# Designs tried in a protein design run: designed miniproteins, single chains. Part 107

Each design is a single chain, and the fold is of that chain. pLDDT is the mean over its residues in the fold that is shown.

## One batch from the design tools (miniprotein)

Design m3742
Fold by ESMFold2-Fast:
Structure m3742 (fold): chain A 67 residues (1-67)
Amino acid sequence: MGDAAVVKAARALENGDIEKAKSYAEQARKLGRTAAADVLLTMVELKEQGKPLDEAYAEADRRAAAA
């Protein structure tokens, strides 16, 4: 169930829809996909700061590994 929320959050990030990406990432967290949700929420934060999607992903993955 949380997998669908993760996929929707990733698509929203690719489309630049930050509000939907954040909403779906928080839903994924509530559905038990905490690691994936943390990566997605970090990507939302970095995208809000104007980082490219690929850089946001690399940084979010790095932070998730450290958490």
Scores: mean pLDDT 76

Design m3743
Fold by ESMFold2-Fast:
Structure m3743 (fold): chain A 97 residues (1-97)
Amino acid sequence: SVEDLLARVAELLGVPVSVLSRLLAHAKALGEKAEAAFVAALRDLVDNPGVLDDPEYREAVLEALARIGAARTAREVIRAATEIGIVVGLYLIEQAI
């Protein structure tokens, strides 16, 4: 469920689940595409939790989540969520080398 996804990401980030629930509600208010992009980014983190053990990547993810919280449009949420996907992609490339 989405609730289980939020709880797992909250545990990985060391934040209250209420923080991620508020971000999800904000993304939903900005549109279905914003919600889908946010949920996809959280799933990428759950599927690749080792990304968050790297301090540089952890900081980049937290900055992207902050931008989602500050977003005024669906496009801004999608761009910030895409940045999380890029961070996960970079981590996976580095693990393959």
Scores: mean pLDDT 90

Design m3744
Fold by ESMFold2-Fast:
Structure m3744 (fold): chain A 101 residues (1-101)
Amino acid sequence: SEAAKLALEAAKRVVAKVEELVPGHFTDSQKAQMLLMLHGTFMLQLQRVLDGEMSVEEGAEAVREITRDFLRYHGVTDEKVREEIAEEARRAFLEMYEKLL
């Protein structure tokens, strides 16, 4: 349950960064979809790391790539903005993992 709480906090942090950098780009429904996708992604990659299927860094990079691709798919055309938000997701994953140790 602690992992689920930390993953939700991490997901909310990334959604807040999206609102900061591309305000009004996403509808409320799309932001809800993003929050659910990020929460699920953080939990899945965390489970794979804890099961020994990948390293912590590989899990963090997977989160970064999935976040970047989601933004590109939803019309965030500025590459620098996509990378800044993707890096926020990567850092949030690493901080979540550290808090679980």
Scores: mean pLDDT 90

Design m3745
Fold by ESMFold2-Fast:
Structure m3745 (fold): chain A 87 residues (1-87)
Amino acid sequence: SSLDLIMGGLGGSVVGHAQGTIDQETQNVQSGTISPETAAQRLQDAYNALQYGRDMAEKVGDKKSAERLARAAEEARRQAERFRQLL
């Protein structure tokens, strides 16, 4: 359906943005531009946004986008936890 196509596109865009955020925050910590604590907080915000996106995708029956958003959320959560372990 048109709704499924729109939700699929939004899910892909959100996932791409989240991956870019994970990569950028990892680089910022490695370069000393930000603290691991700041990176963990930003990745926690990304996790919350991705979980909201997943809930919205599930409500409209877009299982493919929900699965992509769930995977991106789990990646953000794992990276946030790794940064917390550096404290």
Scores: mean pLDDT 76

Design m3746
Fold by ESMFold2-Fast:
Order: C-alpha cells, then sequence, then structure tokens
Structure m3746 (fold): chain A 65 residues (1-65)
C-alpha cells in the first residue's frame, strides 16, 4: 500500500539522520513530516521526501521544530 511505502521511506530517512527526530503522520492522502533537532541537510532531505510523496499522489507537508 502507499502507506506502507511511505513509512518505509520515512524509516530510511530516520536511519540516515539518526541525530534528528523525524516523525511521520499519515491522514488519508496527507503526510506530515516533522523534523526536530535536524540540521539543514536533514531538513532538505525531509523536503525531498515530501516531494516524493507528492509524486506518489499524497500531499506532503514539512514542519521544522
Amino acid sequence: SMEEEARKLAEELRARYSSAEIELEIKGDEVRITVRDGDVSAQLAAVGLATDFELMGLKGEVFIE
């Protein structure tokens, strides 16, 4: 399912940026990615992931905290 693929991609991002806290929330066709304690590299990677979700037909949104 799209939700399973989205969660897998988020886990890969978390593994790459283990020093940042990355949360994924899926609500219907909306995906919220929250990045806490992330540097610019982690933040840009989250924006890239949101774009990938949009290409899959989901609405990606990134929150930086």
Scores: mean pLDDT 81

Design m3747
Fold by ESMFold2-Fast:
Structure m3747 (fold): chain A 98 residues (1-98)
Amino acid sequence: VFGLLGIILGLLGIVLGLAGAALAAGRAAILAGEFAILAAELATNVGQAIVAILAGIVAILAARVALRAAKNLDDVLAAIAGALKGIGAIIEALLKIG
């Protein structure tokens, strides 16, 4: 049951991360990373873990685009936070399937 919720959260993270990459929005990267982490934590099988990994990758991509568009220190910190959350989601998902 929780695995299905993880897939939904991971897909939401992917959509939000893609939107964040298109708009160069650091806050969207943070939210994408948070949804990726939740998807990874709720993953109970390989398929769910793969969705969490994809969500984490998209969050990192959104963060990279946001970092390039950053205008101030708060924007830089938001982009870095999004990237770190995406990396954490990938590691958590990999640990779930190992």
Scores: mean pLDDT 79

Design m3748
Fold by ESMFold2-Fast:
Structure m3748 (fold): chain A 104 residues (1-104)
Amino acid sequence: MEELRRRREELARELLRLMALGLIRHPETASFEMVIMAKPGAEEIIRDESASPETRELARRLVELGDRAAKLSQQGVSREERLKLSEEIRAELRAARAALAAAR
């Protein structure tokens, strides 16, 4: 049972990491809820020395967005406000990717 629990936890961690990578590569799929859920995966990417410096920097941006979204979620937000925040999150992730691409 302990081995199955450990493997399940490892799989859950990897799924969150893949979600974070997906949001980094496809910012258009990002939403208020998704950046909250992806935050633990983004934190794993930041600690992954095998990840590119660009990927780790985008993961740091994703953690910042996830922290902001989680704080707002705890304060309560309407569905209309969540849609607006999702658009702002997508814009910020696109801007971060563009800035890193320009810094060659």
Scores: mean pLDDT 83

Design m3749
Fold by ESMFold2-Fast:
Structure m3749 (fold): chain A 64 residues (1-64)
Amino acid sequence: SLQDMIAQLRANIEATKAAIEELRARLPKDLSSKEGIQKELQIGVFELVRDSEEFVVERLEKRL
């Protein structure tokens, strides 16, 4: 159902937020290092996923 889809997407958003915080906690002190750049890029990808899922959920909720 649409309600079940919204609930699953909200759960996915919360999991993505938790993954972002875990990655931020593991950032090296030198953010200009290869490791720092790679981890910041990974965080950026997860932030895009989160924002995309939030956009979809907002649109679905407007149809309820």
Scores: mean pLDDT 86

Design m3750
Fold by ESMFold2-Fast:
Structure m3750 (fold): chain A 105 residues (1-105)
Amino acid sequence: MSEEQKELIEKLKELAKSAKDPEVKELLEELVELAEKSKDLRFLEAALELAEVLNSIKNPRALETAKVLVESTLEAIKDSKDEEVRLAALEAALEGVKGIIEEFG
């Protein structure tokens, strides 16, 4: 693993530890495990951005909706052996969470 990949994973671990919501913390810890298995820097960058966005959600309804989306996405990523499919799923989840935040305000 490159030094850049190690730095992104450490930042992701810090975001997981700092999560105030216990379910978000569990999802981010699972995302850390998936990121550690990935060799794709794009996957690590998308994972870090998703973690930052999830930790920024203040609206309870937006947070519940985002949790369901992320949980389903992480399950789909675990079931896939294709790194491009895994990346696309994670990027789609990131855009979906951003859309949820815009909808709920």
Scores: mean pLDDT 84

Design m3751
Fold by ESMFold2-Fast:
Structure m3751 (fold): chain A 80 residues (1-80)
Amino acid sequence: MLEARRAEAARELAELARRIEEDEEVLEALQEAGEAENEEEALEIMEKRLGEEGRRLFEEALELSRRGAEIAREVGAAKA
């Protein structure tokens, strides 16, 4: 069900955002990665700044973003 998937994705995103907000180095790394030309460059920036954990965190964020976009697409198609 869309509502259940949306709630799960929102919860995971909120947890990720809280972890990011608590760490200034993570925020700086994400800002630099956000200026990257492509996804691979962004992942390399995260790995360079925060190591393997940074790369994994960015991969999780991308996966959550993709799930959010998929849910938004389904909701858009079901608009009244």
Scores: mean pLDDT 69

Design m3752
Fold by ESMFold2-Fast:
Structure m3752 (fold): chain A 79 residues (1-79)
Amino acid sequence: SMEEIEKVTDKLIEEVGKIDPELAEELREARKKAKSVEEFLAEVEKLVLERRPTLTPEQQKKVTEALTKMARELAELLA
């Protein structure tokens, strides 16, 4: 359902906020502007790629883990 998809994406933003609060704010803004889950995911990919050079290796690992968890939860909801 759309509500479950929103819950998963909200959890992603919360987890990213623990690692990089600025990236979390950009993800929140991207979520507000996105008209679909697909559009939001495209913006997430773009923002993560743009931010990657400014993140430490430890932060990159944690962000990747959060994104991987979200992708698995979304795949389970769509199955």
Scores: mean pLDDT 75

Design m3753
Fold by ESMFold2-Fast:
Structure m3753 (fold): chain A 65 residues (1-65)
Amino acid sequence: MLTVEELADALVVFLRSGDEEQARRYALGVLRTAGERADEVLALARKKLPAELHPRLDELAAELR
C-alpha cells in the first residue's frame, strides 16, 4: 500500500506538470487511491507546493465531494 508521503509526492509532481487536464485526472486518481487518507495527502502536498499552486489543490479537494 502506498504511504501518505508517496501519494503526496505523486500529487505534487502532477500539479507541477504543464498539462492541466492530464494533471487533474492523475491527481484525482492519487486522491481516490488515498481513500480515507485523502485529507492527509492534501495537507502534506500543500506543505510541499508553492503558494501559487494552492488554489489548484483546493479545486481538487472540492472535486472529491
Scores: mean pLDDT 78

Design m3754
Fold by ESMFold2-Fast:
Structure m3754 (fold): chain A 65 residues (1-65)
Amino acid sequence: MVGDRLEVKSPLVAGMLASVGVKLGDILEIVEVLPDGRYVLQSLQTGGTVVADVEGLLALGAEKI
């Protein structure tokens, strides 16, 4: 849901999102839901945005907070 936040608790997730400056312990906020079911996530530390499958990130060790 828009406004939900996820903490990057997995080194694997941090590695996947390193291109947008995301690191372990960073918080990503859902800012938009796309028509294809993917989400636009914004890093609260860098302000950078990434399009990702939230269910995939949760499965790989991101945690909803």
Scores: mean pLDDT 78

Design m3755
Fold by ESMFold2-Fast:
Structure m3755 (fold): chain A 91 residues (1-91)
Amino acid sequence: MEALRERARRELELRIRVARGEPEALEAVAAERARNATLTEEDALAELRRLLGVPLDASEEERERMLRILEEKEKEIFEELKEEVEKAAAE
């Protein structure tokens, strides 16, 4: 859980900066994703493909389904982590 929480915090900060249009944040996100792709992300994507039955090189429609499911999961995790981060900052 700690690794996921640290990743989420880093992604939250970068996501906010990307939303503000900072090119440095965009490059940082790209570099971090490239670094993780060869290990953790590959394993995670393999498991997701097995669960969803959708390969990484699937059609546009199949990838949209996968993205919607991932969006729901990320939204739940994001909301939970946001509450924890706000609680820690407020205290």
Scores: mean pLDDT 55

Design m3756
Fold by ESMFold2-Fast:
Structure m3756 (fold): chain A 67 residues (1-67)
Amino acid sequence: SAGTAAFSRRLAEAGLIPDSYADEVGNGVLGAATREAVIRLQERLGEAADGVADARTAAALRELGAA
């Protein structure tokens, strides 16, 4: 979906997804790279790093990656 693709792109723009996974990001696929990026973001927030994108994780990503 458009929302999934936008979320993955914001994670990549924040430097949380390695360049080797650009194809996953470009296609908006929720794969291993996206889950790992969510874990890294949760670690930055000081939260439990379970890889589940909740409303707080999404809000933090918008603040971090939205110029």
Scores: mean pLDDT 65

Design m3757
Fold by ESMFold2-Fast:
Structure m3757 (fold): chain A 87 residues (1-87)
Amino acid sequence: TEEEIRRLAEEAEELARKLVEYAQADDADGARRAYEQLRETLRRLAETAGAPSSVADDVVGAILRRALAEAERAGATEAAALLREAL
């Protein structure tokens, strides 16, 4: 439903923000949990919207690259290492 799509999109946006925040804080465990939840939420969003799985994968990859760049700028070495492994 349109409501379900909107809810999942809002959840994905929050998880993307949390991932970046954990990455900047060098909280590798927080970043891992946020990444796992983000992947699952985007997968469900793609399925619900009738989009191909490649779209979800592309969005996850873009968010991970963004989070990695911000971790590197912040000097967050543990989070950066975790994000490189996820890519």
Scores: mean pLDDT 85

Design m3758
Fold by ESMFold2-Fast:
Structure m3758 (fold): chain A 92 residues (1-92)
Amino acid sequence: SAEELVRRILEKVSELYDLRLENPTRTPEIEKLEKEIAELLEKMDEEAKEMLERIVAEILARLAPRAAASPAGDAAARRALMQEISDALRER
């Protein structure tokens, strides 16, 4: 299902975020996760893409007041998105 594909992508993105934060020098493992994420993204149909875009838009909307006040809003919003995804998946 589209929901299952999106969840798998988010789980791997969360793992990538944690790995980069704790072990930035573990390049082979980081590259493997990035490749797996890319392969899953290529399997996304329009429904899965729309669901992911909706989740991203919702998170960015929650960060809008902070992003609007910063010239680096895009970078801050991206970091916050990665953190929220990591936190949400840890509460499983």
Scores: mean pLDDT 61

Design m3759
Fold by ESMFold2-Fast:
Structure m3759 (fold): chain A 73 residues (1-73)
Amino acid sequence: SFDELLAESYKYALTFPLTPTQLRKVIKNFEAARNAKTVNMEEFRKAVEKLKNSKNPSEVVEAAEELRRAAHS
């Protein structure tokens, strides 16, 4: 379920009109989350909910950072 939630969240994030700088930030945060050895699933699900409720590119970047924080090593 973690890998599925991460993949679907990434696809959703990419539907936003991200600037090149924002896109690089989103990619790096999702790559770091994918490579995480330890995941706080409660915080990860909260970050996914925040991402789904994002209304603009800046909120998407913020949600990606929170998602990485929940899933950092």
Scores: mean pLDDT 84

Design m3760
Fold by ESMFold2-Fast:
Formats: C-alpha cells, structure tokens, sequence
Structure m3760 (fold): chain A 73 residues (1-73)
C-alpha cells in the first residue's frame, strides 16, 4: 500500500539520523514520522497523488530532524 511505502521511507530517514539525535529527540522524530504517514494517507484520500503526499511527508520529517539538530546548539 502507499501508506506502507511512505512509512518505510520515513523510517529509513529517521534511522539514518539516529546517531546524531538524543534518545528523546529520536522518539520525537519517530512520532513525527507516524503523524506524517497519517497526514499523507489523508491527502491521498482527498485526491492528492501518492508522489505529492510522499514528498510532503519526507519534507516534514527532514525539517523536524533539522530543527532538532539546531536546537541542541
């Protein structure tokens, strides 16, 4: 399913960032990824393409990771 494909891609992004995040920030990134999957699924149901919804979800997770990394400085 589109939801499974999006979830797997977001999971990879979070895991790649794991060595650079605290345990608390890693858990937050995982929660943001799960929320992004749900929002992307809602966008697809509302008539958006899977490609557009996936890009939106990826951008949201990447932005969150960048903000978490900057907040530590």
Amino acid sequence: SAEEEIRKELEKIVEEAKPFLSEEDYERAKRVAENAVKLAATLVEAGASVEVAKKFAVDQVRKTIEELLEKRK
Scores: mean pLDDT 82

Design m3761
Fold by ESMFold2-Fast:
Structure m3761 (fold): chain A 89 residues (1-89)
Amino acid sequence: MSETILSEVLELAPGEEARIRVPESVKGPVLVVVHAARGRVEVSLNGERVGVLGAGETLFLRAEPGDVLTLRNVGDEPAVVGVVIQTVA
């Protein structure tokens, strides 16, 4: 059974960074879905770069409780990013 533990829309100014931690209370791995609605966003997990998303692109990641997702606007315009974290059954 999949449960949504986080659903957020973030607006990031150029060079701005947001950090989202997977709660340690979650049991087992999670699915992280990152969607760039606007702009260019660098996605990192535990300080390691996973990729860069352009507008309309989506990234799927598996993460563990306590992992830190970092989203940074690497463009010159404001970015809009959707993040959903779900438990994996």
Scores: mean pLDDT 86

Design m3762
Fold by ESMFold2-Fast:
Structure m3762 (fold): chain A 65 residues (1-65)
Amino acid sequence: HMEEERQKAIEEAKREAKEFGAELKEEDGVLYLTANLSVEKNTALAIYLMALAFEAGMKLKVFYK
């Protein structure tokens, strides 16, 4: 249950980030997003991924470049 849900959420998050042109890494139960996008897209992506990470019981950290 928890492990499968976490893995699926990570896969979805990685796919979504890639579609937006961002890079997502998973490290020690934390998701790291490196965003290299417009302000609007960075904000929308971060909000979306925060919701996804919350559902998976994980933390999300966002870095803007």
Scores: mean pLDDT 70

Design m3763
Fold by ESMFold2-Fast:
Structure m3763 (fold): chain A 67 residues (1-67)
Amino acid sequence: SMSETLGEKLREAHEEAGTDERGERGAAAGMIYGQQGDGKRAEELAKRAGGEKRGELIGKAVYEAGA
């Protein structure tokens, strides 16, 4: 399912970027806003929560799941 695919991609992004509390908050924000079709806001919140690299990875995962 879409939710399963997105969750798996977000988990991979966490593993690549380094797992911590900020990364988890960024992934959750990306998932919520990405599912609402607001990819730009998802990317922005992910960057704010997890930093630039995590934001890029999470934003990519959200866009790939939605595309």
Scores: mean pLDDT 57

Design m3764
Fold by ESMFold2-Fast:
Formats: C-alpha cells, structure tokens, sequence
Structure m3764 (fold): chain A 76 residues (1-76)
C-alpha cells in the first residue's frame, strides 16, 4: 500500500512520462516535474537521480519508459 505522499509522487511521474510520450519537449517536462517533486518535499539529490534516469531512458530506451508508465499506473 502506497502512502498518500508516495501516491502523489507516482502521479507526478505518470503525468511527466505521458507528456514526454505525447511529444512535449524533454526540457519543459523535466523543469515542470522538478518543480512539482520539490513541492512534494523531495531533496535535490533525489530529484536529480530521477531526472537523470528519465533523460537516459528517453534518449536510449524509450520503450522502457512506456513500460515504466504502465507499471506506475498499475500502482495508482
């Protein structure tokens, strides 16, 4: 069972991944995601790790981002 805060974090990630897959620019999606994660109380180190992983997967393995989106949606 996810805590309310973990559920809100998962929703932010789902929205960011859906926007990327819909063709929004990576830089815009990343900046808005960073702002929302910071508002939820994540540290800058945690945010940079999440952003770095998403950017890596988007550039090299976009099929894995689609899989992660479906797995995150299943948790909500």
Amino acid sequence: ELSPREREIARVLVEALERLLAGEPLSKVVEEMKKRLRELGLSDEEIEKIVGLIEFLWKHHPELLRQQLEELKALL
Scores: mean pLDDT 84

Design m3765
Fold by ESMFold2-Fast:
Structure m3765 (fold): chain A 85 residues (1-85)
Amino acid sequence: SRRFEAEITLSLGRMFLTIARMSEDREAAAESLLRATELFVEAAKEPAFREEAIEGLEEGLRLAESLGLEEVAERIRRAIEELRA
């Protein structure tokens, strides 16, 4: 079912967010954050997971800002704004 696929997608997004937090280099963190962002946006297409996906994106945004990943942070901010529209 689409709901089950969205649940798995949300879990994968959270996994990549964790990988980004544990990454020792800025490029690996950026790549994992971008993957997490794509997964959270996909999961948010299922209304039941939209709030949890936005929460994941907000955590990713805080991490991107703390690491000085300006382009990644901007991409995450845009994703949050689009999901709230």
Scores: mean pLDDT 89

Design m3766
Fold by ESMFold2-Fast:
Structure m3766 (fold): chain A 78 residues (1-78)
Amino acid sequence: LEELAKKIAEEIEKATGYEVEAEVEGDRIIIKVYKDGKLVAEVEVTVENGEIVSAKIKSEASEEDIRKIEDALVRAHI
């Protein structure tokens, strides 16, 4: 799970250029995305058998940034 959390964070950082923090909570990964020190998105990922089975995004970011985050999650799952 910790390696998957790191991979997701790295993919989002690559896609957005923003600062990303990831925490593991049991079977969930909580990802926080910061732009200029301000929290702009929170992603809650549920993991089953080492794979991403669901992702919930709470965001105040632009549609473009949300799309980049969604695409990064798909890349991390593959």
Scores: mean pLDDT 76

Design m3767
Fold by ESMFold2-Fast:
Structure m3767 (fold): chain A 65 residues (1-65)
Amino acid sequence: SAVIVRNAVHDLPLSEEARARLGELLSRLSDEEQVRLTRLASKLIAQGASDEEILAALEAEAARL
């Protein structure tokens, strides 16, 4: 659900600014799309990607949906 995804985004180790921008992006997507993007964000964080790299990748994935 959207509530579960919002809570997962809040727990991501991103800057507050990056988390806010990600939350805004996700708010315009379906629950399934939000889960997909949150999983991608977690994967990129685990790989040591920067906040900018993560947001760029998520915007590209959202544009594909």
Scores: mean pLDDT 75

Design m3768
Fold by ESMFold2-Fast:
Structure m3768 (fold): chain A 79 residues (1-79)
Amino acid sequence: MKVEAEVLSLGRRSARVRVTVEGEKPGTIEFLVELDDEGRVTAVLPVDPAAALAKLSPEELSAAGRKAEEAVRRERERQ
């Protein structure tokens, strides 16, 4: 299964990330990533939890969330 994350927007206190999951049921899940004053990730939340769980297992959703967090950290290092 291929999991790719793309940062759609990066703000001071939050970021939006699209995670694309490729497999037998390809789908996209958007995450809201919350940041503290130092830019540390405090929460990673699916924008639509019901749609996310309909497309992915809880384990796959957790993996997608981790990819979203990694993408935000990488994008911040570039700015």
Scores: mean pLDDT 76

Design m3769
Fold by ESMFold2-Fast:
Structure m3769 (fold): chain A 115 residues (1-115)
Amino acid sequence: VNGRVMAFALQVAELIADPETQERISARIAEAAAIQQDGKVAPDVSEEEIEYWRNTPLEERIAEIFLEEGVLSEEQAEFLKKRLEELRRELQARPLSPEEIAERARELAEELKEM
């Protein structure tokens, strides 16, 4: 499930962010997911940050990454978070194809641009 949520977020980044920002978002999302899955972190990350990331849902952390990288406003980041939470619920109930994930990412990117 996490892999599909990450794929969706990365496709949204590809549609709304420049290539350098996309690379940073991708790296930060991968790091956040690794911390939640197995607790592996960069040696320079504090124990307080590790605990925060372990206890923060991936969807919330992804939205924070987009906000911190300056790609989204606070309102847009909250909207992204809610859409990621909805996507996780759907993925827990049924699998989505890569094509369906891409389609939903495109729809969300268009909604974000109109905000």
Scores: mean pLDDT 75

Design m3770
Fold by ESMFold2-Fast:
Parts: C-alpha cells; structure tokens; sequence
Structure m3770 (fold): chain A 60 residues (1-60)
C-alpha cells in the first residue's frame, strides 16, 4: 500500500463517519463518530495507529 492510498482511505472514512454522525438520532453515537473522525484527522498516515490510539483512550 502507498501513503497516498492510506490518506485516501482516511479521508473517505472521515466523510462516512461524519455522515453517520449526522444521520444518527443517538447523541452518544454521534459523539463517538465525531471523535473517531477527529482522531483520524490528527493521524494523516497509518489508519491502524489512529484506531489503536482511540482504543487506548477508550480504555482509559
């Protein structure tokens, strides 16, 4: 995989997460989707690393 492909996947994931947040009637789920999208923006490369960070934060 290339860094360009990873950036593309992150961008698409952010858009999908924001759409899910906007479509949901559950404010808790909305916050989760928005939080994950913000975390992905902070990690422009390595989707796996962004997910690990979110999971670590969730546990603590």
Amino acid sequence: MTDEELEKNIEESIKKLRAEAEATDDPGLRQVYEGVAEALKLFPVGIEKALERNEEFRKR
Scores: mean pLDDT 69

Design m3771
Fold by ESMFold2-Fast:
Structure m3771 (fold): chain A 88 residues (1-88)
Amino acid sequence: MHPSDAAAYLTGLVIRVVGYQVDGRFDPQASKEGIAQSIAELEAFVKAARDAVASGQPLYIPSLNKTVDVNADFVAEGEKLLALAKKL
């Protein structure tokens, strides 16, 4: 368990959204589904982090099989990145 694992996972979700947005210039149909799914995954992760902070519990990340500590600053950064991803 390391705090940087949560940050790395969040960054990976944002990069995935950006990748689909760029690819949309060449394959708009396939990229629409990829963008929607990636944004939904990012929204779900930010919500899970917010719920974890509110409950005082650590966040479990299934894809990493890890439990990580998150705080209000991490949630705020995640919400900023989600807003940025939706604008791309």
Scores: mean pLDDT 72

Design m3772
Fold by ESMFold2-Fast:
Structure m3772 (fold): chain A 90 residues (1-90)
Amino acid sequence: SEKQEKLRQLFLDAVRFAVDAYNRLLEARKQGPEAYEQALRDIEAEINERVKQVEKKYGKEFAEEYRRLYRSALGWAETMVEIEEEIEKK
């Protein structure tokens, strides 16, 4: 169905976003805490802007699903950076 195809595409885009966010946060972490916090703010601002565009084109319900998926993707990326940092301390 059209709804299933849109959801599938949204999941694939969220996976790509998660990897990109992980790489951006990992690189920023190497530069220090201030760079990491700035990267987090930039990524959150990007998510918020994308949510606004999705809401305008596809409506509020789809924008809510988009926000949840992308927030989850960012949370995964933050967790992976924390794991990477812990491993590197040894």
Scores: mean pLDDT 83

Design m3773
Fold by ESMFold2-Fast:
Structure m3773 (fold): chain A 103 residues (1-103)
Amino acid sequence: SLRERARELLEEAIRAAKEGKVEEAIRLLREALELLSLVDIRYVGASFAVAGAAVLHEEGKTEEAAELLIRLAEGMLRGDEEAIREAVREGALALIDAALKKS
């Protein structure tokens, strides 16, 4: 099922992030979100958390990026809406901060 495949991708993303493989974790989380968005529109916002983690990684904040991706993926595995919302907020702030630095 799409949910079973998404669960496998989330578990792989957590392992990759814990190993410091942030680019791999981002790829796996984006794949999981594509599948989950087909089933539940509430996961569309989670893309901002992944985008924020990508920006943090590009800025050399690899540990912060990995921690954000782990919290997002674990929240998604548990169906923890508050944990997902907090990860989305943190990702959105990272995106805003990066945009302001370019202005």
Scores: mean pLDDT 84

Design m3774
Fold by ESMFold2-Fast:
Structure m3774 (fold): chain A 87 residues (1-87)
Amino acid sequence: SLSEVERAENVFLSHLLAAMEANRPITRADLEALLADLRRVITDPAMRAVIEARLGAVRAAHEALSVEEYAAVMAEILDELRAIEAA
């Protein structure tokens, strides 16, 4: 079975691929949908706190993200989730 971090990575990649296929930026609405999907696959309270805080900050700072900006945010969040899993 997949770990919660592996499921989160799959969710992030699904949203990235959908935006790439549609040739569109990742919007605030896309980030809301991403957050809703992540809440379904992550049950750990510490990981949930990271996802809520990090995606909340990104939504506040950006009207839309490029694919590259989204990939950077994804990498940072996944690194934090891996650190929690390893603790």
Scores: mean pLDDT 87

Design m3775
Fold by ESMFold2-Fast:
Structure m3775 (fold): chain A 79 residues (1-79)
Amino acid sequence: MTKEQLEEATREVGRRLAELGDEEVARELEEQTLAEIKTVSAEEGKLAILNMAESVAALSGLSPEEARRIAEEALERAG
């Protein structure tokens, strides 16, 4: 995956989790993950997005399994 594809996946995850849970938490972790993606490998970027989704879920009282599924779908869609 390119950095652009990872950024697209990150924004999609942030948007979907903001709709389901805490919008402020989702937005803050989206910004942190976007900054991290600029400095890491593509494989580390994918893990950062998955970790972001689980962290938003934990802080927002959402299902971690559902949040992870959303992140996996966003990564597949981005290519």
Scores: mean pLDDT 85

Design m3776
Fold by ESMFold2-Fast:
Structure m3776 (fold): chain A 83 residues (1-83)
Amino acid sequence: MAKEAAERAIRMARDYGKEELAEQLEKVKEEGSDEAVLLAAKGVAAYTQGFYEEALRYLREAIKADPKNEAARKMLELIEKEK
């Protein structure tokens, strides 16, 4: 479930030209806990759908769930810089 959600969100990010964000989510999928993977996937999906504040909330929760995952923190930075 978590990996499947991440794969869907990765495709959405690439379809919208957010390739660097997709690359970081791939890294979260490989290195992160199931909870962090699911939260990061929800964050990316929300961002691609235009739900900016919801995306930031999900990514902050993903970082909280797995603080050792640097990719989740990088994703938050990318969204804050790119909108």
Scores: mean pLDDT 80

